Designed miniproteins, single chains, continued (4). Designs and how they scored, part 59

Each design is a single chain, and the fold is of that chain. pLDDT is the mean over its residues in the fold that is shown.

## One batch from the design tools (miniprotein)

Design m14030
Fold by ESMFold2-Fast:
Structure m14030 (fold): chain A 125 residues (1-125)
Amino acid sequence: LLSDAEIDAVVARTVFLIRNNHLQKEDIEKIAKVMEETVKKLEEHKDKLSERAQHALEEAREYIRKAKKAIEDGDMERAGEYIGAAAVYLQKVRREAEKNGLDEVVRAVNEGFERIASIVEESLA
């Protein structure tokens, strides 16, 4: 499991690499797909989420949608910004879940960010 500091580092690095055209389009699409799959897993637990976590999850979904549109349009600067925003909201879901003992939700968010880190490392190898 990634610590909060490790997740923050993964997000900052990922956003920087996308915005500066250091990642291939295919790898950016994989990152967006991982985030989308993470949101889908979290939605399975939505009835257990606080109102704050539910709102954060909705915001994450909307930013992922915007990121995918930006990727399709070739706008990597906006794609990076929207991926960064989605990550901030996923971390809000994780923090709310941790406060409420929702270990499965915390695990799902952590696994998502671990998969993103792996995609970034493999892309830079």
Scores: mean pLDDT 88

Design m14031
Fold by ESMFold2-Fast:
Structure m14031 (fold): chain A 100 residues (1-100)
Amino acid sequence: MKVEIEESDGVVTFTQELEVDGVKYTVTVFLDKETGEVISVTLILKTENATATVTISKEGDVSVSASSEEAEKYVKENLEKILEIAKKAEEEAKKKYKEY
């Protein structure tokens, strides 16, 4: 898994790209540079026909933005899977933050 690390304005971002069941995921984990606390996780899902963005706050609040009704339906039907991908990305980002 290729991980890109970027630092801006006291935030460290860890970006990962992966493909699951033909859907491309770009997962970005935002960490506070001083504390290593998760600020948010953003997942961008791309299919051939649609894009959806899922954002998870530090409190666990989920927001969804989809380019189409079909994309929104995919997110709703696969939400558990999307949340597991986000959780794994968060754990990897926390591990990489300790090494950074």
Scores: mean pLDDT 81

Design m14032
Fold by ESMFold2-Fast:
Structure m14032 (fold): chain A 104 residues (1-104)
Amino acid sequence: SKSLVEEILSEYTKEVYKLMKTLLYGSSEEREKAKKEFIELVDKLASKLSPEQQKLLRQTTAEILEVADEMGKSTDPLKKAHYGFAILALTSELYVQMQILLKR
């Protein structure tokens, strides 16, 4: 249902912000823990979705984690900001694509 997808996207978005905060300010150990917690949440949320919605959520998560790895390796504050914006853009695109999927 639309309400279920909106609830899932809200939880997902909150976890993305927690991950980003840890990537900016956390230790290497805290970053790895945050990535694992994010993956565990995604697995839990995906189990409540249709196969097409699961695929979209998992694809976006894989892309976010790839950008997160690059963000974690960077010592340049400007590059970290650009990677942060990329993660936000991917999260926003997920929201739009899920809304399109619900109308089909």
Scores: mean pLDDT 87

Design m14033
Fold by ESMFold2-Fast:
Structure m14033 (fold): chain A 142 residues (1-142)
Amino acid sequence: SESETKHMAEAVKEMAKKIVDAFRRASEEGAKVGIVEALEAVAQGAEKIGLTEAAELARKAAEQAAKSTVKEAADLAKAALSTLLDAVVQKSPLVGAAVSTLRIGTQVGLDLLSKGDLDGGVQAVEEGAKESEEVLDRVVKL
């Protein structure tokens, strides 16, 4: 429904902001801290839109990422984002388009964090979040 689509859009906007904040924390606290907090943001976002399995996967991925190398943590985050996208597309192709845009920027950001480019990682996820918000703003005005 329109009300459900608006609720999903607002949850994805909040998730995108938290992922950006997580990447900014990576520049202060290190890449692993940022990746773990980004996974926690994905879990919270998925839970708010009723994607229980995606939320549980992201939560478990956050716990595993905390004990992993930065590269392994980045791969866990990419897997969690792909699962989130697949589940969101099944509920709303329109909101799924916004999650796809956020996922592309976040995946680039995760690759940059894993290579020690903290500033580049933040810039990539900020761009992805901005493009995602522009898609979501069009969705909620339909």
Scores: mean pLDDT 88

Design m14034
Fold by ESMFold2-Fast:
Structure m14034 (fold): chain A 87 residues (1-87)
Amino acid sequence: SVEDDLRKLIEGLEALAKTLSGKAKEAAERAVKVLRESLENKDSAEEVLKKMEELRKELIEEYPDDLDVHFVAEMVVRETRDIVEES
């Protein structure tokens, strides 16, 4: 289910955040917060993807040279898009 896939994404991001530091860790934690709020609000997979794409835009604009932040931003969009395409 979409809810199970979102929970797995949250668990993966929390695990990733434990290996990260600085702004990349904060980016992963921001993604977890948005995903948890979306899960509580019962957002559709498409609404979650929209929120992740907006988060990616914000992170890239704020940290244009931080490749670790960009990695987190691109990963959350890709993983959420996979959930949308497979649901």
Scores: mean pLDDT 86

Design m14035
Fold by ESMFold2-Fast:
Structure m14035 (fold): chain A 63 residues (1-63)
Amino acid sequence: SQQVVNEALQILEATGDARFAVSLLLSKLGSKQAALEALEKADKSQFSAQSVQTLLQALEAYA
């Protein structure tokens, strides 16, 4: 889960593509709930607070 969260945040910071980052989390973790839990539990200290908030908001808004 940590590795998947790191990859999603790295993609978001490199490209600005929140949709792709969310799709990666969902494909690897299987559900929106599992992705939200993984993002909450993961160490995010190496990433900007703005990137983390953007990914969280995009994931929560996913239908």
Scores: mean pLDDT 85

Design m14036
Fold by ESMFold2-Fast:
Structure m14036 (fold): chain A 80 residues (1-80)
Amino acid sequence: VEELKQKAIDHVAAALAATDNEEVRREGIAAVKYLLDGDFDKAIEEFRKAAETARKSGQPEAAKHFEDALKTVEELKKAS
């Protein structure tokens, strides 16, 4: 469980490093806050928003990292 949580955080760190868009950063940070609070459903929702905003902003690398984080949180929720 802790390894999946760290993996999700690592994906978000990579996503934030790949974007300079303030809206994408804000959405990604909100997702991490929900993840740390144990609110996996809200974390998944915010990661989906961040990935969509990143793709619309022409930042596919950041979007992919948020999608990877989302999948990891879905596995974490299943394991919890």
Scores: mean pLDDT 81

Design m14037
Fold by ESMFold2-Fast:
Structure m14037 (fold): chain A 100 residues (1-100)
Amino acid sequence: SAEEKLEEIEKLLKEMYMVLRTEPKEKALARLRELGKRIVELAEELDPEMAKKIGELIEKFLEEAAKMSKEERLELMDKFMREMGKIIDELRKKVEEEQK
């Protein structure tokens, strides 16, 4: 269901946060690519245009994070997580409107 897909996206987003904090840079970025791909796949099933925005945001984050120190990546992550949260909230609202 759409609700189950939204819950899975939120779980994946939380896992991205944990991976960035706990894993070495190369392993963290590789894992984030995998998690990001799964988030985009789930979002495409809900709203392809929102999925495109999510994918672009993840790609930009990964490109910038690869050039950064751990401390700089954590600061970038806080901004990224806020922007992702806004997009996911918009996606949730669209899903609720379409189910009415």
Scores: mean pLDDT 80

Design m14038
Fold by ESMFold2-Fast:
Structure m14038 (fold): chain A 60 residues (1-60)
Amino acid sequence: ALPPALTPEEAVVFSLILEEGADKVTPEQVAERLGISRGTAERLLKRATEAVDRVRAHQA
């Protein structure tokens, strides 16, 4: 199941991780795509990666 409330930015990062793989999505890529700072991109990527890990853990 998708998280109950994603911001548009969080949803974009979550989709990138699902399509490309968490190891292939960098904070720099997120910052460039969303026009945000690297620090904000790192926080969004961490949150989205944790959400993906939770979904995968429930499937295993």
Scores: mean pLDDT 71

Design m14039
Fold by ESMFold2-Fast:
Structure m14039 (fold): chain A 92 residues (1-92)
Amino acid sequence: ERERLLRLADEAYRNRLDISLFSPEEEKAIAEAIERAAEELVEEAKERIKEEGIKTPEEAKELAERVAEEEGLPLPVVYAAFALAMKELAEE
């Protein structure tokens, strides 16, 4: 189920579709699946941000897009992971 929801989210992001086209229940399920998967990647995202010397959200987004392509991961999951990593690094 989670893999299916993440695939739908990835397709929506890559095709520039508004995720709000889904039902409220599906939108919530997709958001929760993205959040859980992103949490699993936060530490890896932090290491990548440190290695590349990323300092802005725009740079982090570009790196996230490269990581998603290199690793074959759903784009919205990698975006969320890098956003969380940037926030945590700013709080350290």
Scores: mean pLDDT 73

Design m14040
Fold by ESMFold2-Fast:
Structure m14040 (fold): chain A 59 residues (1-59)
Amino acid sequence: SLVQQAQQLAQQAAQAGRDGDVERSRQLAEQAIQLLVQAGVPPDQARQQVNDWLDRSEA
C-alpha cells in the first residue's frame, strides 16, 4: 500500500540522516509525505506521521 511505501521511505530517510546525508534524508521524507497525501491523508497529518516514524527510528 502507499502507506507501507511511505513508512519504508521514512526508514530510508532515517538511515540517510545517520549516514550524514541530510539532503537525501529530506528528499526521502518529502517523498514519504507525498505518498501519504496521495493515499488520502491530509498534508498536516502526513507530515506529523512521517516525523513520528523518523523519531521512532532514531530513538
Scores: mean pLDDT 81

Design m14041
Fold by ESMFold2-Fast:
Structure m14041 (fold): chain A 89 residues (1-89)
Amino acid sequence: SERLQELEALAAEAERLLEEGAPLAEVADRLLEAGLRLGFDGLLLEAARLYAVAGDVERAREAISLIKNRDVAAELAKLDRLVAEKERA
């Protein structure tokens, strides 16, 4: 519970950095590192989403490949569609 709140706070901090004008890919790199270090798929999902929005399809796919939790399958399906849409550009 407390650890989950800490992980959610890290995600909120990343959103704040985006509001301050930080590059999407740079914020995604930070979330990817934290997600790998802490073993939290939620941070990996957010990193993949930010990479996809930034147009970095390769990094988005890499982040998706690191997600192991089957309970996030619906979010993975949404990300796969976003990545496929960006690949067409």
Scores: mean pLDDT 74

Design m14042
Fold by ESMFold2-Fast:
Order: structure tokens, then C-alpha cells, then sequence
Structure m14042 (fold): chain A 81 residues (1-81)
């Protein structure tokens, strides 16, 4: 169940990141490219990998990143138990 929760956190987080990016950022990327980038980022955040400085620039993006980090950490801790 923890593994399923982690995958759900990553998928929901990626979807919310795309929504935040489309609202706040001007981008020439396709929806598919945004989803791919968001899934990679959401997975790294959820797993606590965070290579380099992934500092959100906008309030909407900050909240999404914070929620992914917290939910991912909890799900990952359940997998370890």
C-alpha cells in the first residue's frame, strides 16, 4: 500500500506541477513535454533525491512542491516499515 501511495503521490504531484507551470510560467513546451518533466521532478521530490537546488520560484509552485515532499516522505516511510 505504501508503494501504491508513493506512485499516486508522484502522479498527482506531476499533474499539479503541470497546472502550476501553465498558470504561472510562459512556456513553449508541449503538454506531453511538461508532463514528462513534471513526473521526473515529482519523483525526485517525493523520494527526497532533489539533485541540485530545486527552489520553486512562484507561490503556487512552492505549495505543490511542499505537498509532494511531505506526502512522498510519509509514503516512503510506510514502505520502509
Amino acid sequence: SGEEELERVIEEGAERLVEAWKKVRKTDHSDEELRESARILARDIALGIEPGRVEPRFPEEKEVVREIRERGRRAFERIRE
Scores: mean pLDDT 73

Design m14043
Fold by ESMFold2-Fast:
Parts: C-alpha cells; structure tokens; sequence
Structure m14043 (fold): chain A 72 residues (1-72)
C-alpha cells in the first residue's frame, strides 16, 4: 500500500517535471495498476510517463515509480 502511494507520487512528479497532460495520464494509470498489485502494467505505464515527460527529472521519477510499483 505505502509503496503504491510512493509510486503514484513519483509518477506525479515525473508528469510535473515533464509539464504535460499525457505524462500525467500515464502516471495516474501507473499508480492505479500498482494499487491493484499489477507490477507489470505499473512498469509499462511508468515507462510511458517517462517518454511523454521527455526530460531527465521526469525519467528519474518514472524509474523510482516503477521500482516502488513493482513492490506494491
């Protein structure tokens, strides 16, 4: 549960750093799948959020979100 919360926060951070709605949507989906215990889908959406964000900080947050999502 707490790992999923952290994954969601890091994904939101990735979206904010990237500054676009597409990254925010993927970050939200990543958090939902992490909460459901679906680490595979959480990782997939974290990668999409990083790509949409398009910068180093967004990529780092997405990487952290993916790691914590897989632990949820």
Amino acid sequence: MEAADKAGLYAAGAAAAGGNDEAARYASQMGIHAWQGDGEKAKEYAEKAAEAGGNELARRYAELASQYGMKA
Scores: mean pLDDT 65

Design m14044
Fold by ESMFold2-Fast:
Structure m14044 (fold): chain A 68 residues (1-68)
Amino acid sequence: SLSLAQKVRLAEQLGAWLLEEARRRKLSREELDAMLAAWVAFMRSLGLPEAVIAELAARLRRELDAIA
């Protein structure tokens, strides 16, 4: 099984990939919201604490808003 640190790293790596995908494809707000929701579901499936999920999701949301 993955450690907490490894799970956070995996979530951050996927988040970085999603950010670059959003930039490349110029996704709509609805597509960005769906992407963020899917990533949050992924983080929950890994068993990350809700406080960590909330912080990572807020960070990615701010980065996505900056490129829109």
Scores: mean pLDDT 84

Design m14045
Fold by ESMFold2-Fast:
Structure m14045 (fold): chain A 97 residues (1-97)
Amino acid sequence: APAPSAEEQAKQRAEDLEALIAYLQTVHKLDEDTARELANAIINGDLAKLREWARQGIPVAQVALGALTPDPQERLALAEEAGVDQASIDALRAAAA
């Protein structure tokens, strides 16, 4: 079968982005603007933006930053710096072991 067109790939990426925005709004109760900005930061791997939002106490940004950071000890240090809740720190510590 021929590879999907650039337009089909762009449509799929847009659908994935909108699905992530909807997930953030319904599950994490974020407003539309915050969910859209966070979803774009996650998809683009914008660690600086995710780190700033993690410092603001947004749990999904803290988890996304951890997942995109390759060193498990650095992930734990970033979560502690951001003031992440104890359950999330315990989960990151287990993953770092």
Scores: mean pLDDT 67

Design m14046
Fold by ESMFold2-Fast:
Structure m14046 (fold): chain A 59 residues (1-59)
Amino acid sequence: GPPPPVLLRLSVRLLDKDGNLIDEFEVEGDRDTIQRQLSEKMKKTGALLETRVLEVRRR
């Protein structure tokens, strides 16, 4: 069957094209939800994302 859902907590830094910090936040959710949210953010802003995994939980 499909693998159990993995819940992630990530630290995200949003950088402009010149490497300046625009925003810094944390996100939590399953992998697909986080990936879609981050992709949407990049697409809307044209920014680069730096992500760091803080926690991985399986249920």
Scores: mean pLDDT 77

Design m14047
Fold by ESMFold2-Fast:
Structure m14047 (fold): chain A 92 residues (1-92)
Amino acid sequence: EELERQRREEERRQRGLEQGERMPKDVMDEVLSLMNKISESAEEVVEELKDREKFQEVLRRQLEKIVERAKKNSSKETYERIEESAKKAIAS
């Protein structure tokens, strides 16, 4: 499988990173999944797409909810990484 070839190299690096540190990948994946859902649900958000600023507000609200939940369920260090990842995603 082509996908597994790409992941093989990533796994080698992840092995070193996961030696002693536990990262809540689930939380990060939830943020990224939400971003993808918004993009794929363009049909329902088509009206908001006409107004770029309003579309950005919707993204901010969704991300803010995810960050809030991460804060309550995760440590400060974890939520900062999630917030930066989400901010970088919408900025790009």
Scores: mean pLDDT 58

Design m14048
Fold by ESMFold2-Fast:
Structure m14048 (fold): chain A 77 residues (1-77)
Amino acid sequence: MTLEQLKLEVLAAFGRALHDALEAGLTPDESIAKAREAANKKLDELVEKYGLTPEERKELQDFVDAAFAAAEADFAG
C-alpha cells in the first residue's frame, strides 16, 4: 500500500466519524473532536500494521493535521 493510499484511509476514517457524530446531533466542535480521535486511532493502526518509518509517520501526521485544520476553518468560516 502506498503512503497516498494510507492518507486516503485516514481521511476516510475522519470523514466517517465526522458524519456519524453530526448525524447523532453533536456540535461541529464535538464532531471534529470525535473525527480527530478516529483518524489518530486509524493512523496508529496503519503505522503498526505496515511498519511505517518515523519519517513516513510524520508525513502522514502532517497531512492529517492539515486536513483537521482545514475542517476546523471550514466550520469557523
Scores: mean pLDDT 80

Design m14049
Fold by ESMFold2-Fast:
Structure m14049 (fold): chain A 72 residues (1-72)
Amino acid sequence: MKEQLKNQLLEEAQAKFKDADDLITYLYTTDLITDEQAKLLAPAKTVEEAVNLLSQNFNNGQLQRILQALQA
């Protein structure tokens, strides 16, 4: 289940964002993540690295919410 969410999230994010900073800025400015969560993602340089950190640190409900926002 989590692997499926991660794969869908990666596909949507790679289609819409150039790098990790673009993705993280979007998530933060749309209130999908907190300031603390944004800091947790700060080490990521690529979209794939950011999605990997999301998958490792967020629960399925949080990941599903982010995926739905990216699909809108």
Scores: mean pLDDT 82

Design m14050
Fold by ESMFold2-Fast:
Structure m14050 (fold): chain A 82 residues (1-82)
Amino acid sequence: MSGVEELKKLIEEIISKTKSSSLSIEEILKLVREMFKNESEATQRSVEAGVEIVMEMADKDGSGKVSKEELKKTLEKIEKAS
């Protein structure tokens, strides 16, 4: 289950592909599914689980939205914990 580096990479890709200042959980899942659509279903499920963890960490105020800033902050926390 580890994959802290994969989780960091996932956050960086979401930030890179985000055109808006903020996204809903559904928008992030859509981006991630598009990024991994050519991967196996098992890989897609693992990535979706990773997104859930990221969203739990990034949406600390419970707004239902995640900004690029919140994603960067989550990335920093994961990097510091590694």
Scores: mean pLDDT 72

Design m14051
Fold by ESMFold2-Fast:
Structure m14051 (fold): chain A 95 residues (1-95)
Amino acid sequence: MEEARRLVEEYYRLLLELSPAADHPEIEEARPAIEEAALVDPAERARLERALELLRFIRLPAEEQRAWIRENHPDAADEEIERILALAEALRAGA
């Protein structure tokens, strides 16, 4: 959970630095960056691939976000899920 949270925060921060439309990034716009990173440093590729997956996650409706967490973290408590959802909303909104 903590690692996923940090990846979302890190990716959001990078998007803010590179694009003023961080709340409106296209998934396709993130793909070239991941591909370029894979050519430079294969070790960073997995991190960026996870960041893209988490970026897609924060753009989902809350109901689908809960389903995603349950699928990837079946042992997560409801309270933990709500904390992750609140964090994703805060990062997206820049609050």
Scores: mean pLDDT 58

Design m14052
Fold by ESMFold2-Fast:
Structure m14052 (fold): chain A 98 residues (1-98)
Amino acid sequence: DEELEAIELLLEFMKEQLIEYAKKHLDEEQYKKEVEKLEEAYEKAIELIRNDEEVREQFKKGLEEMAKKLGIDEELSWVERAKIIIEEMKRRLKELEK
């Protein structure tokens, strides 16, 4: 479903950012352990969202709250809103790298 795709896009983006952070700041052995933990956490989160309606509703509420804070049009699809959130997060992360 489009709602699941939107949540998966956001979680994948967050996972990728955490992996990049770990790569820059951890040694090779610690990095490998951290990547394994992040991949396991991601897989568990995806399984919970797909199989548990209550967990899915919590993530949907979080997405809606972020979209409202960013002034994103609520008539846009879930995937479109997720993409705009990701672009805004990328912009903010780039500003922090200065």
Scores: mean pLDDT 80

Design m14053
Fold by ESMFold2-Fast:
Structure m14053 (fold): chain A 56 residues (1-56)
Amino acid sequence: GRIVEKTKISLELLKKHGKLNPQALENIRTMVEGLGKYLKDEQGKEEALKLIDEEK
């Protein structure tokens, strides 16, 4: 879904620019949780959160 795709792009950009750190991951997590609630896309939210957790 859109949430998952945007999360992948955001993570890839952060990695490419050497800005992938715990605070950046937390910021993306907050965005994903908000978007999941706003769009009522629970599955996309859960998949995107798993992607973020894999980057720890």
Scores: mean pLDDT 80

Design m14054
Fold by ESMFold2-Fast:
Order: sequence, then C-alpha cells, then structure tokens
Structure m14054 (fold): chain A 88 residues (1-88)
Amino acid sequence: MEPRRFEAIVEYKGKKGSKVKEVVVRLAPDARVTRFEIKLLKKEETSDYVIYKYKVTVEGHGRVLEAYAITDDGKKGKGTITEPRPVP
C-alpha cells in the first residue's frame, strides 16, 4: 500500500484566556504512521474570545478517523478531515 497524506484542520473558539492543552488525533486500528505533524496556523485574540487553528498532517498507511483540540477546561473543538493525498 502506497503511503497516503491526511490533513485535518482543527479549530477551537473559546473565551479569552483559554489555552489548548492538547490536540488529539484518532487513527484507524491498522494505521502505520511514517510522519506526524501538528502545526499552529493561527491564533487570533479579541477582547472577548480566542481562536486557535491547527493543521494536522499524518503520512503513512491507514486513516485519520477524527481530530480535535482539548482546552484546560476540557472543552473540545472538532476538526475537518481532508481526503487522503498521495505522498510525493
């Protein structure tokens, strides 16, 4: 099986001062990962809220089932999983 590239965008919008504690990526049971990267794309703060956007990149064999962020207060922001792309 050729390696695939999966990308997911995880967005969390919360109260000003909220911090993302971790980004969770759930993989299919048969997944074998050759490369894994979580990159902060954007942190936007206003007077009332904060938005975090992360890009999750998984390369290898298998599928990304879900991705989401967890804050210090246990709130979850859900991600959108993109279609697999062939690894160059």
Scores: mean pLDDT 73

Design m14055
Fold by ESMFold2-Fast:
Structure m14055 (fold): chain A 92 residues (1-92)
Amino acid sequence: MSTRETADYTIAETEKLIREAEETIERVEAGDRSALPRARQLVELLQSNVGVLTHMMNSLSDDEEMRKRLLETRRRAEETVRRAQEAISRLE
């Protein structure tokens, strides 16, 4: 895949993980301890994707629109990780 195609794919996959994480976080926030293992796994997956998105932003310095999309996706992933970590800590 080209770097741009890989970026589009990574954004789409990260957005899917964010949606699943938001649903899982709501369960953790409601006190559902059975959601904890998946919440922890989603944090690890999102943190990994934040690293990949950061690397892609550095590689696509001349593509302002793609950098903007990568930056926004990274920001949302970082916010989701922060919320997940807070929810997990409150339930533990």
Scores: mean pLDDT 85

Design m14056
Fold by ESMFold2-Fast:
Structure m14056 (fold): chain A 90 residues (1-90)
Amino acid sequence: MLSKEEVLEWLEKQYQWLLSNKNASKEVKDEILEELKLLAEEAAKVLSDELVKEMIKKIREYAKELEKVDPYLAEGLKKIAEEVEKILAE
């Protein structure tokens, strides 16, 4: 079972990868966001509800920070958090 700390460390790594691509084309950004969405959805299937809620919260925090740097990627992260919330709410 993954700890909260391991989940947050994994999210930080994904966020840094996203930031490293802030100057990429819209097409590349869309591909990265789709990959992150799939990874987050798969994580939601194996994590406890409490850990999924922490993950959603952290993704939303990253989206707020990213609004200052890249509003397009920030919107993408907000959409990922929304989709993961739908999985949790089912």
Scores: mean pLDDT 81

Design m14057
Fold by ESMFold2-Fast:
Structure m14057 (fold): chain A 67 residues (1-67)
Amino acid sequence: EDEKKVEEITKKNAIEAISLINKQVQEYLSKNEPDKAIEFLKKVKEKVKDEKVKEYVEIMIEQLKKQ
């Protein structure tokens, strides 16, 4: 579930968090579920406090919305 992945991400450093975010987004995109990827990223942005991770997530949301 997304909630477990978001919680895992909040416990990691910025580099590891970004890697986990990328993995989860790629899983959604491979299933042709970009809307789920966007919802996941919005949950991550809401829960993480690391500014670098928030900036990365914002960029990914904007890129996915372009399609």
Scores: mean pLDDT 79

Design m14058
Fold by ESMFold2-Fast:
Structure m14058 (fold): chain A 83 residues (1-83)
Amino acid sequence: MTMEDLIAALKRRLAADPNFSAEGFELSVTEEGRIVGSGTFTTRYKNPKHVFEAGRGVPEETALAVHEAGKNNEGYEVVRKLE
């Protein structure tokens, strides 16, 4: 899968999760292949300002997919926040 495919899957997963309210969240891939996230997420537990910090309610398989993607583009320091 391309990085863009993984990002699309993560966005769809977060939007479908009843523990999240996603407003204006964006995930993008830089020309260097890094995953960057911005936007606002509201969960029942906390209100993270960054998508990778919203990982407390994200399914493990989604977090692992983003982790794996991050390993290939040095985004993995930020990606680790999902897990």
Scores: mean pLDDT 46

Design m14059
Fold by ESMFold2-Fast:
Structure m14059 (fold): chain A 70 residues (1-70)
Amino acid sequence: MKIKLEAKRVGPGPGWVQGAEIEVKDEKELEDIAAGKTLNFGKGTGYTPGAAAEWRAQLKKAYEDAKKKS
């Protein structure tokens, strides 16, 4: 399953988080990421906790949407 993370401005400063596309093997992996158990996205970046939280929120939303669609 592919999840698109949208580019957003995060925090009060001139910070931006770039959009990304993450491919996960199954819903369990998506669920673990959405729950914050695994943050294997944005590696090698200087993301703040706020940027990481935004991406996790987008992943959680996508996971819940996928569950409702089934």
Scores: mean pLDDT 59

Design m14060
Fold by ESMFold2-Fast:
Structure m14060 (fold): chain A 68 residues (1-68)
Amino acid sequence: EEKEKALEIGKAGGEYNRAKAEYDRLQATYDQLKAEGKETPEVKAAYQAAQDRYNEAKKRLEELIKEM
């Protein structure tokens, strides 16, 4: 039981770390392009999608940790 739960937390933590890295990368790119007046709807959409993935992964990880 605990061993399987630890594996799920590890997987969720990996997903969280990847989503956070993508969000941070796209945030930096979006901020730079916005400052240069070169932002596109595609970059804004990618940034928002990454933010949504990050929030979802964070919530999943927090829920798994709370159950421990």
Scores: mean pLDDT 80

Design m14061
Fold by ESMFold2-Fast:
Structure m14061 (fold): chain A 65 residues (1-65)
Amino acid sequence: SRAAAEAALARAEELIDYAIMKGDLEGAERVLRSAEAMRKRAEEAGDEYGVEKFDEAIERAREAL
């Protein structure tokens, strides 16, 4: 559901922010890979909103790596 996608995105963003704050770039990379997998699932489900939100999180994580 949209609510589940939004909750998953919020969790991914929290984990990325935490990893960056701790200087754990390997942790941030693992969260990035998880977000990429979730984006693919959203795309397969036709969830354009979820795809957009995961793309935003992925881009932010890549800029931090």
Scores: mean pLDDT 73

Design m14062
Fold by ESMFold2-Fast:
Parts: C-alpha cells; sequence; structure tokens
Structure m14062 (fold): chain A 50 residues (1-50)
C-alpha cells in the first residue's frame, strides 16, 4: 500500500543516515552491522509491499 511504502521510505532514509553517521564516528562493527541488517530488512519489506 502507498501508506506502507511511504513509512518504509522514511525508515530507510533514517537508517541510511544513522549508518553513515556511525561509520564516520567509528562505531563498533557489531553496532554498524545491526543497522545494516535493519536497513536490508526494510528494503526487502518495501519490495514485498509493492
Amino acid sequence: SSSTIKKLDKQIKDLDKQYKKMVQDGSPFSDVLKVQVDLGMKLIQRGISK
């Protein structure tokens, strides 16, 4: 649905910004990996939702 896609797009943008900031800040690899996994899951959810 359009509403679901809109929510997922916002979450994807937020996670992408968080990931970039964590990499720049030198966050632990395990924390960066968790954000990457979350981002990947949201991308898959968006694909399925469409």
Scores: mean pLDDT 79

Design m14063
Fold by ESMFold2-Fast:
Structure m14063 (fold): chain A 60 residues (1-60)
Amino acid sequence: SVVEFARSMGAEVEETEESVTISVKVGDEVRSATLPKEVLEKNPAVGGFVVMALKLEPIK
């Protein structure tokens, strides 16, 4: 599943009825993004891309 894939990449995942929040620790900072469940149901790979994008953002 998208949740399990994101967690395998070191992300923490919180699910609600409408959305999924993915959180990644980068250094001493926690970065997060919230996605509609409909998007993840149509394209599960989006969860992995979001984790990578959060890790690659040039923020401390």
Scores: mean pLDDT 71

Design m14064
Fold by ESMFold2-Fast:
Order: C-alpha cells, then sequence, then structure tokens
Structure m14064 (fold): chain A 107 residues (1-107)
C-alpha cells in the first residue's frame, strides 16, 4: 500500500482544523479567538506525546508553543509528520516537546 502523501496529510489537517475551530466557536468562543490552525496541530502533538486527554488544556499548551517558537501552520504540520516518521512516542514533558520541535526546525 502507498503511504499517505504529504499533500493528503495537509488536506486532512485543514479539514480537521476547520471542524475543531467551528466546534470551539460554539463551545468556547474566547478560546476560539486565541486559537490559530497552528495551535490546533500543536495541541494534537502535545496530547499525543504527553498522553493528556484534556483537549482544552492541550490547546492552551499548543498556543504557548506557537507563540514562543513563532510557528506557522505549515511548520506545525511538518513537525507532526517528522515526529510520526521518526516514531517518536509519548511520555514527554512540555520542555522535551519544545526541544524536539527546536531540533526539527534546525534541520
Amino acid sequence: STPMSREEIYEIAKKEVAEVKELLEKTDPELAKETTPAAIILAQIYGNLTGNEDFKEALKKGIEIEKELGLTFEQAIDIMITLMEEKVQGNKSLEEIKELIKKILEK
């Protein structure tokens, strides 16, 4: 089987981001105003690597990572793809996640 292409991953991510944004606008409009597409992807990375099941807490950490590291949506997707390809597993701290992201950006 052919693995999913980078372009297919981007299109799926765009759709998921739009659905999450719409849900946030209905359930938590103040958090929705602070939330970018990049923050949503970074929240998924944070949740996957920490095992944190609270999506709103993960989203706040995603916003923190985005603001601290100045990440775009495309950079956040590229980081997620790299972490998946390198089979990076969970049980990471927030600081370990930030260091992993910095190392990916320096390549």
Scores: mean pLDDT 82

